# Designed miniproteins, single chains, part 106

Each design is a single chain, and the fold is of that chain. pLDDT is the mean over its residues in the fold that is shown.

## One batch from the design tools (miniprotein)

Design m3684
Fold by ESMFold2-Fast:
Structure m3684 (fold): chain A 58 residues (1-58)
Amino acid sequence: GPEEEAEARSLAAASGVSQEAARRALAKIREDPNASAREIAEVAGISQARARRVRALA
């Protein structure tokens, strides 16, 4: 929805990933708050370093 899109856009800008990657990462974090950076990286198609940044900012 519009709120999810806005959140993903802000997160993408802050973490240096695409909006689509940020949206996938955010969905995974919300689904599993204990998800590792590895799991987030796999789902979003980004590096583990970027996944750690996304998790810290979410």
Scores: mean pLDDT 80

Design m3685
Fold by ESMFold2-Fast:
Formats: sequence, structure tokens, C-alpha cells
Structure m3685 (fold): chain A 79 residues (1-79)
Amino acid sequence: EETPELLELARREVEADLANLQTDIDELADAALKATEEQLLADYQQQLDAASTVAELVAISEDIGVRVLKLAVLKVVPE
């Protein structure tokens, strides 16, 4: 169940997820892909700022996790 402490903890975890995603984006060699991913990162930051429930924060964290995985896969595909 939602408590103020759980909400704050979830928010801080999403902040850490965003920092990890930023690092992965910074390592991209493709300028067009990097620009697209930087825009998505900005959208996630706005979603985090607007989020008011643990469920919203969990959804953002899950989306970031999927994005990080997709970027990791792209790094091992032959360019």
C-alpha cells in the first residue's frame, strides 16, 4: 500500500534509473539515435516530476528498464 515513505523511495529509485539511462545514451555513437534517446530521457524526467503515485513511478521505472535493455542490445548489433 502507498505511504509517503514508499512514494519517496520509489521516486529516488526512478531518479537512479534516469541517471543510468543518461550514461547509456552518452555512450551512443549514432548522433540521430542519441538525439532521439535524449528527447525520451527528457520526457521521462517530466513524467517523474508529474508522478504522484507509486504505480506511476513503477510504470516509469519499467519503461526505463526496457529502454536500457534495448540500448544494450543495439550496442552489440554489428554497425
Scores: mean pLDDT 78

Design m3686
Fold by ESMFold2-Fast:
Structure m3686 (fold): chain A 58 residues (1-58)
Amino acid sequence: GRLIEILYRVAKKYGQNISKELIEKIVEEAKAAGATDKDILQGVADAYDVSVEEVLKQ
């Protein structure tokens, strides 16, 4: 989905060589634990010290 594509592009931009399949699995596990798409985006933004708006531009 669109979330997986955004996260994949952000990872690539910040030099992480991570597969879309691994990102999809991480997202599925986070959602199973009760995380929303917004929670996941905020967590990624915090991890890279960027805004959620910057993550969404990818």
Scores: mean pLDDT 80

Design m3687
Fold by ESMFold2-Fast:
Structure m3687 (fold): chain A 100 residues (1-100)
Amino acid sequence: DPALLERARRLAETALWLARRLAEDLGVEILSESSSAGLTPDGVPVGVGRVVGRMTKEGVERYKAWAKHTGEEELDIKEGDVVEITVTLTGGSMRVEIRA
């Protein structure tokens, strides 16, 4: 369905925008951005935004506050570490992941 693929593309653009915003808010130096759009096997639109960046000193402190606030597992992230921020939007839900 072309309309569902168009919705998936819009979700991917929104997911990338959210990942970029989170990276900026956390003080991550953005190195690369990517997005993907697709449908699940049952035809649900999925959009994924991914930002790879280098952690700043201020970003380590902001990341720890974010992890505590969201209840996510705090990773041992240091200044200069390369991190990946992924936002997935599907079926009215949002998932945010940060990995080192």
Scores: mean pLDDT 85

Design m3688
Fold by ESMFold2-Fast:
Structure m3688 (fold): chain A 55 residues (1-55)
Amino acid sequence: SMDQLRAQEIGREVGGLDLTPEEAYNLAKARGKEAGLSDKSVENAGLLAGLLVIS
């Protein structure tokens, strides 16, 4: 869905920043909420961002 694609975009954008996993998770969730994504998509954006920062 478009909601899922947008969550992935936000997660990748935030995951590329020089942040801690917790900071990336929280920032991606905030951006997802501002973008009007569903609660599940917001959570997925946060998890993706946190995972990518570790990598």
Scores: mean pLDDT 87

Design m3689
Fold by ESMFold2-Fast:
Structure m3689 (fold): chain A 87 residues (1-87)
Amino acid sequence: IEELIAQIEAQRALIEEMHAQGVGFVVLRQVALEALEWLREALRDNPEIQALVDEAERRLAEARTADEVVAIMTETFDRIIALLREM
């Protein structure tokens, strides 16, 4: 659990850092989708987390700006971390 939380926090920091460095929407969305795929596989047996990943993928499909991608991903990571801390 602690190892998974640390990895999620690292992914959150990476996306924020890339955004701060001016990485564009297309690249940020691709990195976000790859992070969600990793979460889907790492936590495949947790249906609540799978639902959060599904919702994030749906929101990313409608996102049009780097700011929207970062907001979706940081919110999703924070919600997943909160759930993992309750386990």
Scores: mean pLDDT 83

Design m3690
Fold by ESMFold2-Fast:
Structure m3690 (fold): chain A 85 residues (1-85)
Amino acid sequence: SKEEIAELLKKAVETGSEEAAKELGKLLGISKEAAHAIALGIKDAKENKGDPEEVAKNTKERLLELGASEEKAEEAGEAVKEVVS
């Protein structure tokens, strides 16, 4: 669900949790390594006061490139807006 993605993303971004990245990757249909890299990118964007909407759009596009479904990429984009704002 969108709420589960937001919770795992928040944990992976804020704590660097490898377990959260693994579960996030499983939910999104991408590798643990890809999920971890995405979380690091979002953390960097948050620390640099990035625009939540632009970060969400970029994350959605990256997830689609990595093989996530349109539905999962959209849910993750909404979660990114919550985490970055």
Scores: mean pLDDT 83

Design m3691
Fold by ESMFold2-Fast:
Structure m3691 (fold): chain A 96 residues (1-96)
Amino acid sequence: HMKHVRIIIVDKDKEKAEELAELARKQAELAGYDEIEIIVSDDLEVVAAEINRILAKAGLPPLSKEEQEQAFEELLKVSENAWEKKEEVKKQIEEA
């Protein structure tokens, strides 16, 4: 079982990205991860490179250009949803 986690946060607003990074770190700590890496970027190439590193460790081929764009859009959507739910997430962390 993996004790290391890498979290990629995609947001154009640095303050939102920093808040989401702190929440993600706390959630990972509660989930029992010992080593937590958080990568914050609004650059598609940087995000794609990090995803491709994860895939390479799993023995999988790198993402195509279309898959890179789709993954970037999905991560942006995840950050939007996480920001909308951040107060509920904070309550869950406090209650754990």
Scores: mean pLDDT 79

Design m3692
Fold by ESMFold2-Fast:
Structure m3692 (fold): chain A 85 residues (1-85)
Amino acid sequence: MSELVQKTREAVERSKPETTPLVQKILQSTDEKEYEELLKKAKEIARKAMEEAGVPPELIDVSLEMYEMSLRVSRELAKQGLETP
């Protein structure tokens, strides 16, 4: 519901200081193995933040999938020199 969505967003925002360096590395990554390793680390940090915030496991899984898709899109946009959301 709406409050769970806000709680999830706040948890992700709280994890940004830890994930920002990894996201920057992901956006600059040209190697698929490096990309996969950085993505796994970023997802692990985000998952831990959501678990600490009390987000249900089902919503954590969905949120991590959306997070991965967002990073993939941002990586493609960064390669083209476009602004990332």
Scores: mean pLDDT 75

Design m3693
Fold by ESMFold2-Fast:
Structure m3693 (fold): chain A 76 residues (1-76)
Amino acid sequence: MEQTPALEAFTLNPSFASLFRMKADGVLDAGAVAAVRRFQALNGLPDDGVVDERTAAALEAALASDSARLRELSAQ
């Protein structure tokens, strides 16, 4: 729950979308695992680097809220 802007910046990055796709493919780079841990820590979740139900729900909520209204305005 700390650093709300950091979560929004995280969802803006293409590496964030790649994180989901790598997880689905079963291939995660060290950088992707570190990004998951950081996201979990920022959201008060266990920073074990595993995208479980709680982590996935938080990511989905962030993407839905951000992309619908705020992130379109930030598109370059």
Scores: mean pLDDT 58

Design m3694
Fold by ESMFold2-Fast:
Structure m3694 (fold): chain A 60 residues (1-60)
Amino acid sequence: SADAARAARILRISPAELEELLKKSDDEITKELVRVKIEHPEISPEELREAYELLKKLRQ
């Protein structure tokens, strides 16, 4: 989906990696977002928030 593609681009991961992330618990997803921010400090807090909201929408 367009939302999945956008979230993957923001997080700098592949669509396959995003599908794997969507199978994780909310706590695990939060930990992965923190990890991505540490690895990619150039990603803004606003972009990370958008990615998190897209992940929530995709998981429903």
Scores: mean pLDDT 81

Design m3695
Fold by ESMFold2-Fast:
Structure m3695 (fold): chain A 85 residues (1-85)
Amino acid sequence: SLEDKIKEFEEKLKKLAETEPSPLIKKEAELVIKEIRELSKTDPELALKIIEESEKMMEEGVPLSKILLEAEIEIGLYLMKRALE
């Protein structure tokens, strides 16, 4: 279920954010999870893709800041495409 995947992803992001020294990156993690929840209502396949790619980056030890940047790029591209239609 998509909601279960989102909840698991939120918990993983929260754990990474707890060890993050940057308050700005912590706030960005909160923003990304909100955006993924909204995205899941309109494009559940893209939401799952972003979660899966982000979780793979987590497993590979990629810094939280880069994981969040990649997610924001994908979300931003989606929003731009919607605005052009």
Scores: mean pLDDT 85

Design m3696
Fold by ESMFold2-Fast:
Structure m3696 (fold): chain A 88 residues (1-88)
Amino acid sequence: MDIGEELIEALKAGDLEKAKELLKKILEQMKQMREEETDPAEKRGLDVAIKGVEDIIKMIEEGASGEEVLEKIREMIRRGIEVMEEAE
């Protein structure tokens, strides 16, 4: 919750170093969740999310703007919500 809000604010402010650090923390949390998850469908969702976060970190390292990174994050969140809502 808080970390996601901090990430969005950092990206809006153009603070890419802070955004990268927050994304690395999110990535580590997702990896831990994946190791603890027993449902194969949830594991697949986490694998997709982990790859997406790794791609975003790489985009920042390769010189992407905060706007480009924010749009990529919005796309990932939208897809994640759609998948969860369809599973319900």
Scores: mean pLDDT 75

Design m3697
Fold by ESMFold2-Fast:
Structure m3697 (fold): chain A 74 residues (1-74)
Amino acid sequence: APSVDERLAAFLATLPPGTAAAVRTVYEEAREALAKGVPKEKVLEAVRTMAEALQLPEAVREEFLAIVEELVAE
């Protein structure tokens, strides 16, 4: 199966460049927070809040949140 990073890369390739850059930034911040020992529940809450603030289309938001949930499950 592809890694979560490979899945993210494939997903970002389907997005407009500006949206892809914003989504990548949120994902990298989520990885850094997890590496620093921030609880997964707080990371998921922060990502959901940022996705709403970015006003992502519902389908894009749902796919991104699914990818982040896979990341935090590791």
Scores: mean pLDDT 82

Design m3698
Fold by ESMFold2-Fast:
Structure m3698 (fold): chain A 83 residues (1-83)
Amino acid sequence: AVPRLSPEEQERAIEEAKERIRGLAEQLAEALGEEEAARRLRELLEQEREALAKETDEGEKAVGEAALKALEEEVERLERRAR
């Protein structure tokens, strides 16, 4: 099977996803505080993990895996600062 996304589209989508997740983490921390922001991002992480488990396209799966990693890193960062 051929991935729905070209290699260039995959790279761009991965970079965009990382940037959006980082921006979202900063916005949530500013609006809600680091503790509540970390909790909201954990909910998103679980939702993204469920979506990734249902994904069958290898290209979109790669983008989803990168997004999961970025979410995990931001959750860890916020939880460290909240402690």
Scores: mean pLDDT 79

Design m3699
Fold by ESMFold2-Fast:
Parts: C-alpha cells; sequence; structure tokens
Structure m3699 (fold): chain A 68 residues (1-68)
C-alpha cells in the first residue's frame, strides 16, 4: 500500500540519519533519529520490511544509549 511504502521510506531515511550520527559520535542525535525510525515502522506492524527496520532502529538506540 502507499501507506506502507511511505512508512518504510520514512523509517529507512531516519535509520540512515541515525547511523550517520552514531558514526560521528553524536549519540543523542542517533537516538532521536532511531526513535523516529521506530515510530514510522510501527505504523505498519504487519509488514516484514517495517519489522526489520524497527528491530535495526531499536538495536541502534541500545548501542547509542550504551555509548552515552
Amino acid sequence: SAEAERAIAEAERHLREAKAAYAAGDYQTAVEHAQKAVEAASRVPDNPRARELEAAARNLIRAATQAL
């Protein structure tokens, strides 16, 4: 659906931004973007790609929080 496509694209964009922030040592910004990725992906919980993105974003939140 168009809704799923939008949610996935939004989650992928935020996850990329979160990974870039994490690589730069900006752990607060990494958490903020990863949380937005979780929010976007959670709008389509039955979509397998969205579930993968949510899991990846939650793993990044754990890593960034550990690094703080």
Scores: mean pLDDT 90

Design m3700
Fold by ESMFold2-Fast:
Structure m3700 (fold): chain A 75 residues (1-75)
Amino acid sequence: MSDEEIKERVWREVARLTLAGRYDDAIALVDQQIEKYKDNPRIVAFLERLRRLASVPGSALLARTMEEQKLVNAD
C-alpha cells in the first residue's frame, strides 16, 4: 500500500472519467476512496483536490491534471 501508487491510480481514473464527460462517476469514485482511506489524512487531502478537479470540467481539468501529474512525479 503505497501512498504514491494509490494517488497515481485514483488520479488516472478520475482524469479518464472526467475527460469522458462522466463527472458524476468521477465524483462518486473519489467519495468512495475518501471513505476507504479516511484514516490517512495525506490521501484524503489529495482526494479532496481530485473531487474539486472532477467538479470543474474542460480546460480547468487539463490545467489541474498537469499540476497533479507534476505532484505525482515529484517523488
Scores: mean pLDDT 70

Design m3701
Fold by ESMFold2-Fast:
Structure m3701 (fold): chain A 96 residues (1-96)
Amino acid sequence: SAGVKLSQQLQDLVQLQVQILLETQPSQRQDVQKELDAIENDIKKEFESLGFSDDEIQEFINGTTVPSMTPAQEKKLNDILKDSKKKLEDLRKKYK
């Protein structure tokens, strides 16, 4: 289902954040964490702009509840997740 795919995409983004931190030199981890926090806050604001609460976002990650959404809302969520992945990949390149 669409909601299961969104939950998988959110989990993949969380895993990518962990991977970036693990690949980062110890001296740079504080700077990387600040940039990861900024990206996470931007993602949260984008989801909130679509009417999703923090609890609903957490439910996506856990796959426990899938909210009803329109195809247009699903498209916007997919675009947000794609943009977020690009930001994380750009961050990964910056601190390689």
Scores: mean pLDDT 77

Design m3702
Fold by ESMFold2-Fast:
Structure m3702 (fold): chain A 93 residues (1-93)
Amino acid sequence: VEELKKAIEEGASNEELAELLQKKAEERGIELTFKYALQIVREARRIGEASNMSPEVLAKLLETVLDIMEEEGVDDPPLVLVTRAGLKLALKS
């Protein structure tokens, strides 16, 4: 969360954030292509902007996407996966 939060606060591009998400996925044993990571980041930022999410909440959203992928091994479309993560995060708050 802290590394993703810092990158978001420092104005990381979607591409830079996608590379970081890929790295964190690999650390968790998740195979994540750059294209798929980039789409996850784009959908997360879209939802985050619409919901006025802070960098911390957006970072938690991305970590929750990784949690779902680690638990379920899902290959859902990025929009569906990010939406599921957003709902799961909202229920924890």
Scores: mean pLDDT 80

Design m3703
Fold by ESMFold2-Fast:
Structure m3703 (fold): chain A 73 residues (1-73)
Amino acid sequence: MEELIKESEEELKKVVERGRKSAAEIEDPKEQAALLKGIEEMEKAAREKLKKGEVVSADEIQRLALQAYLRAL
């Protein structure tokens, strides 16, 4: 269980990095800021689950990030 939580934390970090790179490709500063805020909210929610000992799979983290992007856009 602890090993799976560690793996979830590493995947979360990778998804956040990818999202920030995607945001850097957005030319409109307001849209870029909205996407970055969506990434921060997703990261906070995922970390809250991990703090409670809930395992979040890599696929779930990526899915949550994608949903946050679509809501911010």
Scores: mean pLDDT 74

Design m3704
Fold by ESMFold2-Fast:
Structure m3704 (fold): chain A 104 residues (1-104)
Amino acid sequence: LEEKIKELKEKIKELLKQTIKDLRNTDDVDKMIDSLVETAKEIIKLYDEMVELYEEAGDLEKARKVVVEGTALALQIIGAAIDIKLGFGKEKAIKILEEILKDL
């Protein structure tokens, strides 16, 4: 269980690092938004896999916490996409993703 959860968390970290690189390598607003939206979708899938692992282990309290954490993270990433759409620029979005990485 613990090893599988660790693998999923590392996959999430690498996904966020790649998204930061993608944002730094483009000034196209639509490409930045698409990148963040796809990242949020992949985050939800990875967190759903963690939820299933905890449910199979009978740890419903950890499963519930993982649902809340994954949802909150996906919403923060979508918020970053909205900020870019409204013209706040990519540096704010990058800072949000970097802070998420520090907390993981």
Scores: mean pLDDT 86

Design m3705
Fold by ESMFold2-Fast:
Structure m3705 (fold): chain A 77 residues (1-77)
Amino acid sequence: SREEEAEKGLKEVEKLIEEFKKKYPELSELADKYLELLKQYVEAVLNNAPQSVIEELKAQIRKVQEEIGAKYLEILQ
């Protein structure tokens, strides 16, 4: 089912996030925030939440992705 596929996908992302946090512990809080927003987004889509809620979650996810990217580049310097 869609719910089972979503759960499997989220578990795979959680594993990747844990590996990322081990390599870049200074990005741990942003990585956790990204995962939390992704879980909220998936739940909103599965529960047919209003479009305004889905768009707000997309915007928050994009902002966190940009913050992770910026911090990652700082760490590599």
Scores: mean pLDDT 87

Design m3706
Fold by ESMFold2-Fast:
Formats: C-alpha cells, structure tokens, sequence
Structure m3706 (fold): chain A 69 residues (1-69)
C-alpha cells in the first residue's frame, strides 16, 4: 500500500466517506489536522476541485505528499 493510499484512506475516514471522494470543507479540515495552514489547505483543495464540487481523495493525498517533499 502506498503512502498516498494510506493518507487517502485516513482522509475518507475523517470525512465519513467510502466512495473515494471528499467534500472540500472536510478535506480542508483534515489537511489542517496534519499541520497545514487554512490558506495552504484551501489552495491545494481548490486546485483539485471537480465540476461536481468534490475532491478525489487519492489525487489530494498525492498533492499533499508532493507539498511536503
């Protein structure tokens, strides 16, 4: 299991989701719990917003790991 898959799983559990997608406010809250500022979390989440207003948990996890690299 990759680090991105583990992080995506944690994010989905935090958001109460099972479909691989999270709502933007739940994603921002989760990223802040990892030590990101609200501004940093919002910028990452907004960059990955889908037309349906949700974020793919695995794509977001990869972006977060890249941010810390």
Amino acid sequence: MSAAEILAGMMMRHAGRTDGFVEPEAAIDFLQSLGLSEQEARAIVEALLRPDGRVNALELARAVLQHFA
Scores: mean pLDDT 80

Design m3707
Fold by ESMFold2-Fast:
Structure m3707 (fold): chain A 92 residues (1-92)
Amino acid sequence: MGEELAEEARRGAIEAGTSEDLTAAIGGALRAIGALAEMEFYLKDKEALKKAVEAAIKGAEEGVKNAKSEISREIAEALLRSLKKALEEGKG
């Protein structure tokens, strides 16, 4: 379960940047956020969640690097900023 949700978060983050369609890019970002939220709610494992956020950050960085449109780049960058902030707040 945790590994599957972490992979879904990573893939969704990649799709946010690499999708040519605005709807698909938003869908990718929502998929990543949803997978991370599901992990937090059901798994209650801080270490597994941290690893999933780190995987999603790498996915979002790949999405930004390989962005197919300006809007997909902006969506991937917004997701990346949100994920990095979540990881920083988790260090307290």
Scores: mean pLDDT 79

Design m3708
Fold by ESMFold2-Fast:
Formats: structure tokens, C-alpha cells, sequence
Structure m3708 (fold): chain A 66 residues (1-66)
């Protein structure tokens, strides 16, 4: 899975859950193949950014765990 694919997954999850990071983390974890607890920690670290910036930062960080 590429960084761009992960970025799209994260951005879609954030938009579909209206910023509910816990719900977004479950979707990201299932789609990317990481534990939802890890996905949630990554999303929360970047919570003060825009959805697009969260998606970019989270994709880079999650790729390191694959």
C-alpha cells in the first residue's frame, strides 16, 4: 500500500465520520491493516490540523508501521 493510498483512506474516513476520530480510526485500521488504537493515537496527535493535513501526516506515520 502506498502513502497516497493511505492518505486517501484517512481523508475519506475523516469526511465520512465528520471528525469523529474514534470512528475514523476504526475505519482506517481496518482498511490499512493496523490496530485501531494505533490509528487513533496517530489521528489524535494531529487533531489541530485540517482534515487534509491530518491525512498527509497520518499517512507518513502509518506507512512506517507497515
Amino acid sequence: MTEEEIRKIVLEALKETNGDLAAAAIRVGKAVGVPPELALAVLRKHKDLSDEEIAEAAAKELLKHL
Scores: mean pLDDT 83

Design m3709
Fold by ESMFold2-Fast:
Structure m3709 (fold): chain A 83 residues (1-83)
Amino acid sequence: AGPFEGAVGRLFVDGKDVGKAGASGGADGSVTSASTEDGSWKLELDTKASDLVPGTVVKGVATNTRTGEKKPAELVVEGNRPL
């Protein structure tokens, strides 16, 4: 809800585009997760919002929230929305 304070991008799970995702973190600039708009996939992150500039690719493991399945995933950052 409201403006997103962080990076926005596309999430690729096992090489497949699963939709747009927003990174979530604190006002201190820490980023701990990114979730798809429909909530179907969640990528765990340990990074800073300042490192998530447009064109950055963050690799990790995403969990399917419906099945609990874990797969390799990449977040391709499209933008950074501070505050």
Scores: mean pLDDT 72

Design m3710
Fold by ESMFold2-Fast:
Structure m3710 (fold): chain A 101 residues (1-101)
Amino acid sequence: MKLGSLEETVAAILRNSRSVEEAIEALVAIAETLIENATSLSPEQKQQLLELLAQAREAILAGRLDEARRLVDEIRAINPDNPAVQRAAEYLEEAIRVAEA
């Protein structure tokens, strides 16, 4: 089975997570890994993105979902054409959706 879809990855996390918090942390960890492993990002962009991602994680876990959405928009704006940045933002949006459920 070819695993490469965001939807399949999210579904697997939701099936295997014991709590909403565990699911959120797993989705955020994927976003972090995508940023860290992106060869097309400068070290400065990676640092800025990881700082914004850490703030987004804190906001999501605290239930500050409007702040989390603004942070996701800021993450996208750092490099809108970078596939890793856009994919990381999509995983953060799924974490927000999980927190709303």
Scores: mean pLDDT 83

Design m3711
Fold by ESMFold2-Fast:
Structure m3711 (fold): chain A 66 residues (1-66)
Amino acid sequence: MLSFDTAVRLAYLAARELSLQGTPKEEAVERAVKLAKAARPDATDEQIEEIRKAAEKGAEEGLKER
């Protein structure tokens, strides 16, 4: 399994890329969170919240660079 730090980074990068490719912010965030959760299925609710925040930040950055 990926470390928590790696899962957070994965969520950020995935959401950013999806948003850059034209995926709506909400969908980009949900897909990135799902991907990170698959990589770390034992994540706590607090860790999932941090992963979601990273995905939201990634999606916002992707939108700005589009």
Scores: mean pLDDT 80

Design m3712
Fold by ESMFold2-Fast:
Structure m3712 (fold): chain A 92 residues (1-92)
Amino acid sequence: MGVEEGLRLLARASEAIERGDFEEARRYALRAAELLPEEDPRRTAALVGAAEAALRLGRPEEAARLAERALELDPENEQARALLERAREAAE
């Protein structure tokens, strides 16, 4: 598993979000989530980043699915819960 690559991509995703480059952020975050193991809390962070980027891109259904996946890994993740609520509101 490319854990080091996953961590590098997670950092790039965060930088892309800060720049407002949400297409790049989404791609990097999704790839990071794939490369990081389920037991790594940074996999949850990668899914949260992907969900935020998807929501910013006007893809609320994708954002909701990604936030739900993050909550499956960490049910108490407040950021994932907030993103899921925002995504559900945006999908209406």
Scores: mean pLDDT 86

Design m3713
Fold by ESMFold2-Fast:
Structure m3713 (fold): chain A 80 residues (1-80)
Amino acid sequence: SSSEEASKHAEEGLKALVEGDADKAYEHFLEASKSLEGTPESKQVEKAGELVRRLVEEGDIDGAILLASSTVSSLKSLPK
């Protein structure tokens, strides 16, 4: 399902972020957003990915990880 695919991509994004690769994390979040195309959640995930990248650029790694983790949890709660 689109929500299951999105959850997987977002989880891969969180993993990349924890490993220090913010660009790869952003790419995974864009793939998650693409899997949800046509839903309100697609726009929310896209914006979350953009904010995660910005937080990393500003040196707020903990904030970026918290936001990414929250996004993963939200996507896992969607109907499968």
Scores: mean pLDDT 82

Design m3714
Fold by ESMFold2-Fast:
Structure m3714 (fold): chain A 86 residues (1-86)
Amino acid sequence: MKVPKVKVRAEGRTPHGTWQGEDEGETEEDVIKAAENAAYRPALAAHLGGTGRVKAKSEDGKEGEDEGTTAPQVIQAGINAAKKAL
């Protein structure tokens, strides 16, 4: 299903530095994949004892945000943020 373009941006933070990921999609399936792709490196930061935060924004102004402190939580946060922006 085609949707307004959704851009997903994720950041993971550790004491050593920040880990970033970005991706975008124009279908519901591609937006969810973009969320998983964007959240992947931030999820590694969470796995290393840091945190990850994911924000999704559509071109029509819808926004979603979520965060986690474990790798699975950060991936799920990405999916949740993307669904809120859809």
Scores: mean pLDDT 83

Design m3715
Fold by ESMFold2-Fast:
Structure m3715 (fold): chain A 97 residues (1-97)
Amino acid sequence: PERQPVSREEGIEKLREILKEAIEEIEKKEGKPVNKEELLEGARLGVEFARRGVSAEEVEAYVEREGLSEARKLGIGFGREAVRLGLDLEEVEKMIE
C-alpha cells in the first residue's frame, strides 16, 4: 500500500534505475559522459550530509555557493537517498562503480 515502506531490495533497485536515468539525462544535456569521479565525490558528500542531519535547504545553499557540477549534484542527491535506505558509504561507492 501507498504508506508502507518499500523493501530495502526494491528501494535499492529503484535507486539504481533513477541513477542510471539521471546519468543518461545529464549526458544528453551536456553532450559528454558523466564524470564518475565527480559523481563519487558528490555521493560521499551526500552520505556525510545525511549522517550529520544537514537539511535539504542547507544542501541546496551549499550547492549554489560552491557552483557544483551536475555530476556532483547528482552524487549528493544519490548519497542522501542511499543513507535513507540504510546504505553505508562503501555500498554507495560500489553502486556507482
Scores: mean pLDDT 77

Design m3716
Fold by ESMFold2-Fast:
Structure m3716 (fold): chain A 88 residues (1-88)
Amino acid sequence: MVVAVASQAPESPKAVTFVDLAKGPEFTSHLADTVDETRALLLDAIKAGAKVRQVGVPKPLSKQQILDVAEAAARKFYEKEKKKLEEE
C-alpha cells in the first residue's frame, strides 16, 4: 500500500495553506459563503503544486485575516489534538 513518509512541516509553501487544509471546517465556517468557491480554487491550485497566494482568491480576502483566523483556529485544534494524543 503506502509506506512513504515525506518531510513534514512545510515552512516554504506558506503555513496558511497547510493550516487551512488541516482545520478546514473552522475556516469554511468563517467564510461559509465565499470560502466554498475560494477553497475550491485553493485546493485546485494546491494539488497542482501551486502556492495558496498564487491561486488568487475571487474575494477581497486579506492574508492577514486568513492568517489570523486560520492560524489561530488550526493551532488551537492541532495543538489540542496533538497534546491529547501524546500526553494521554
Scores: mean pLDDT 47

Design m3717
Fold by ESMFold2-Fast:
Structure m3717 (fold): chain A 75 residues (1-75)
Amino acid sequence: SAIDYLEKAIEALEKGDYKTAAENLEKAARDPSMPASYRATLLTMAHDLKKHKLSEEQKKKLIETLKGIIDDLRK
């Protein structure tokens, strides 16, 4: 499910595994249960993770954003 992919992306980010995080964000974005409003944002996040190393603050903010999306999807 989209939630499972987002949870895997968060785990990968916490470990500093940006490649695995990006792959799971792309899978979450392409999941049929993902609202169209989040798809573009998640794909942009995945692209940025493949291209750049995040600061610790940027990583924390990204994790918080993904947790917020999970909470929205659980409604």
Scores: mean pLDDT 84

Design m3718
Fold by ESMFold2-Fast:
Structure m3718 (fold): chain A 91 residues (1-91)
Amino acid sequence: GPAARLEVSPQSATVKVGETVTLTVRNLSDAPVRVEVYLNGELIGTADIAPGESVSFDVTPTKPGTYEVTAVGTDAGGNRSAASATITALP
């Protein structure tokens, strides 16, 4: 079957500590996908996304530094895809 395909937007963002970044995960495949979203390797959310649809996740950095966001999608056929974004938090 077709591989799961995802997009995360924005792919990079710079914010101040305590400001919220809204990340959008879009399903670019022709099949529904189950998405798991990780922040620095910690699971922060899950969603089921229909073809061409998107879901949003809010991230609020609590400390200055670089945060890696990874979205992993799996379709009903077991095909997997990943997309990543980076958030830079300033003091």
Scores: mean pLDDT 84

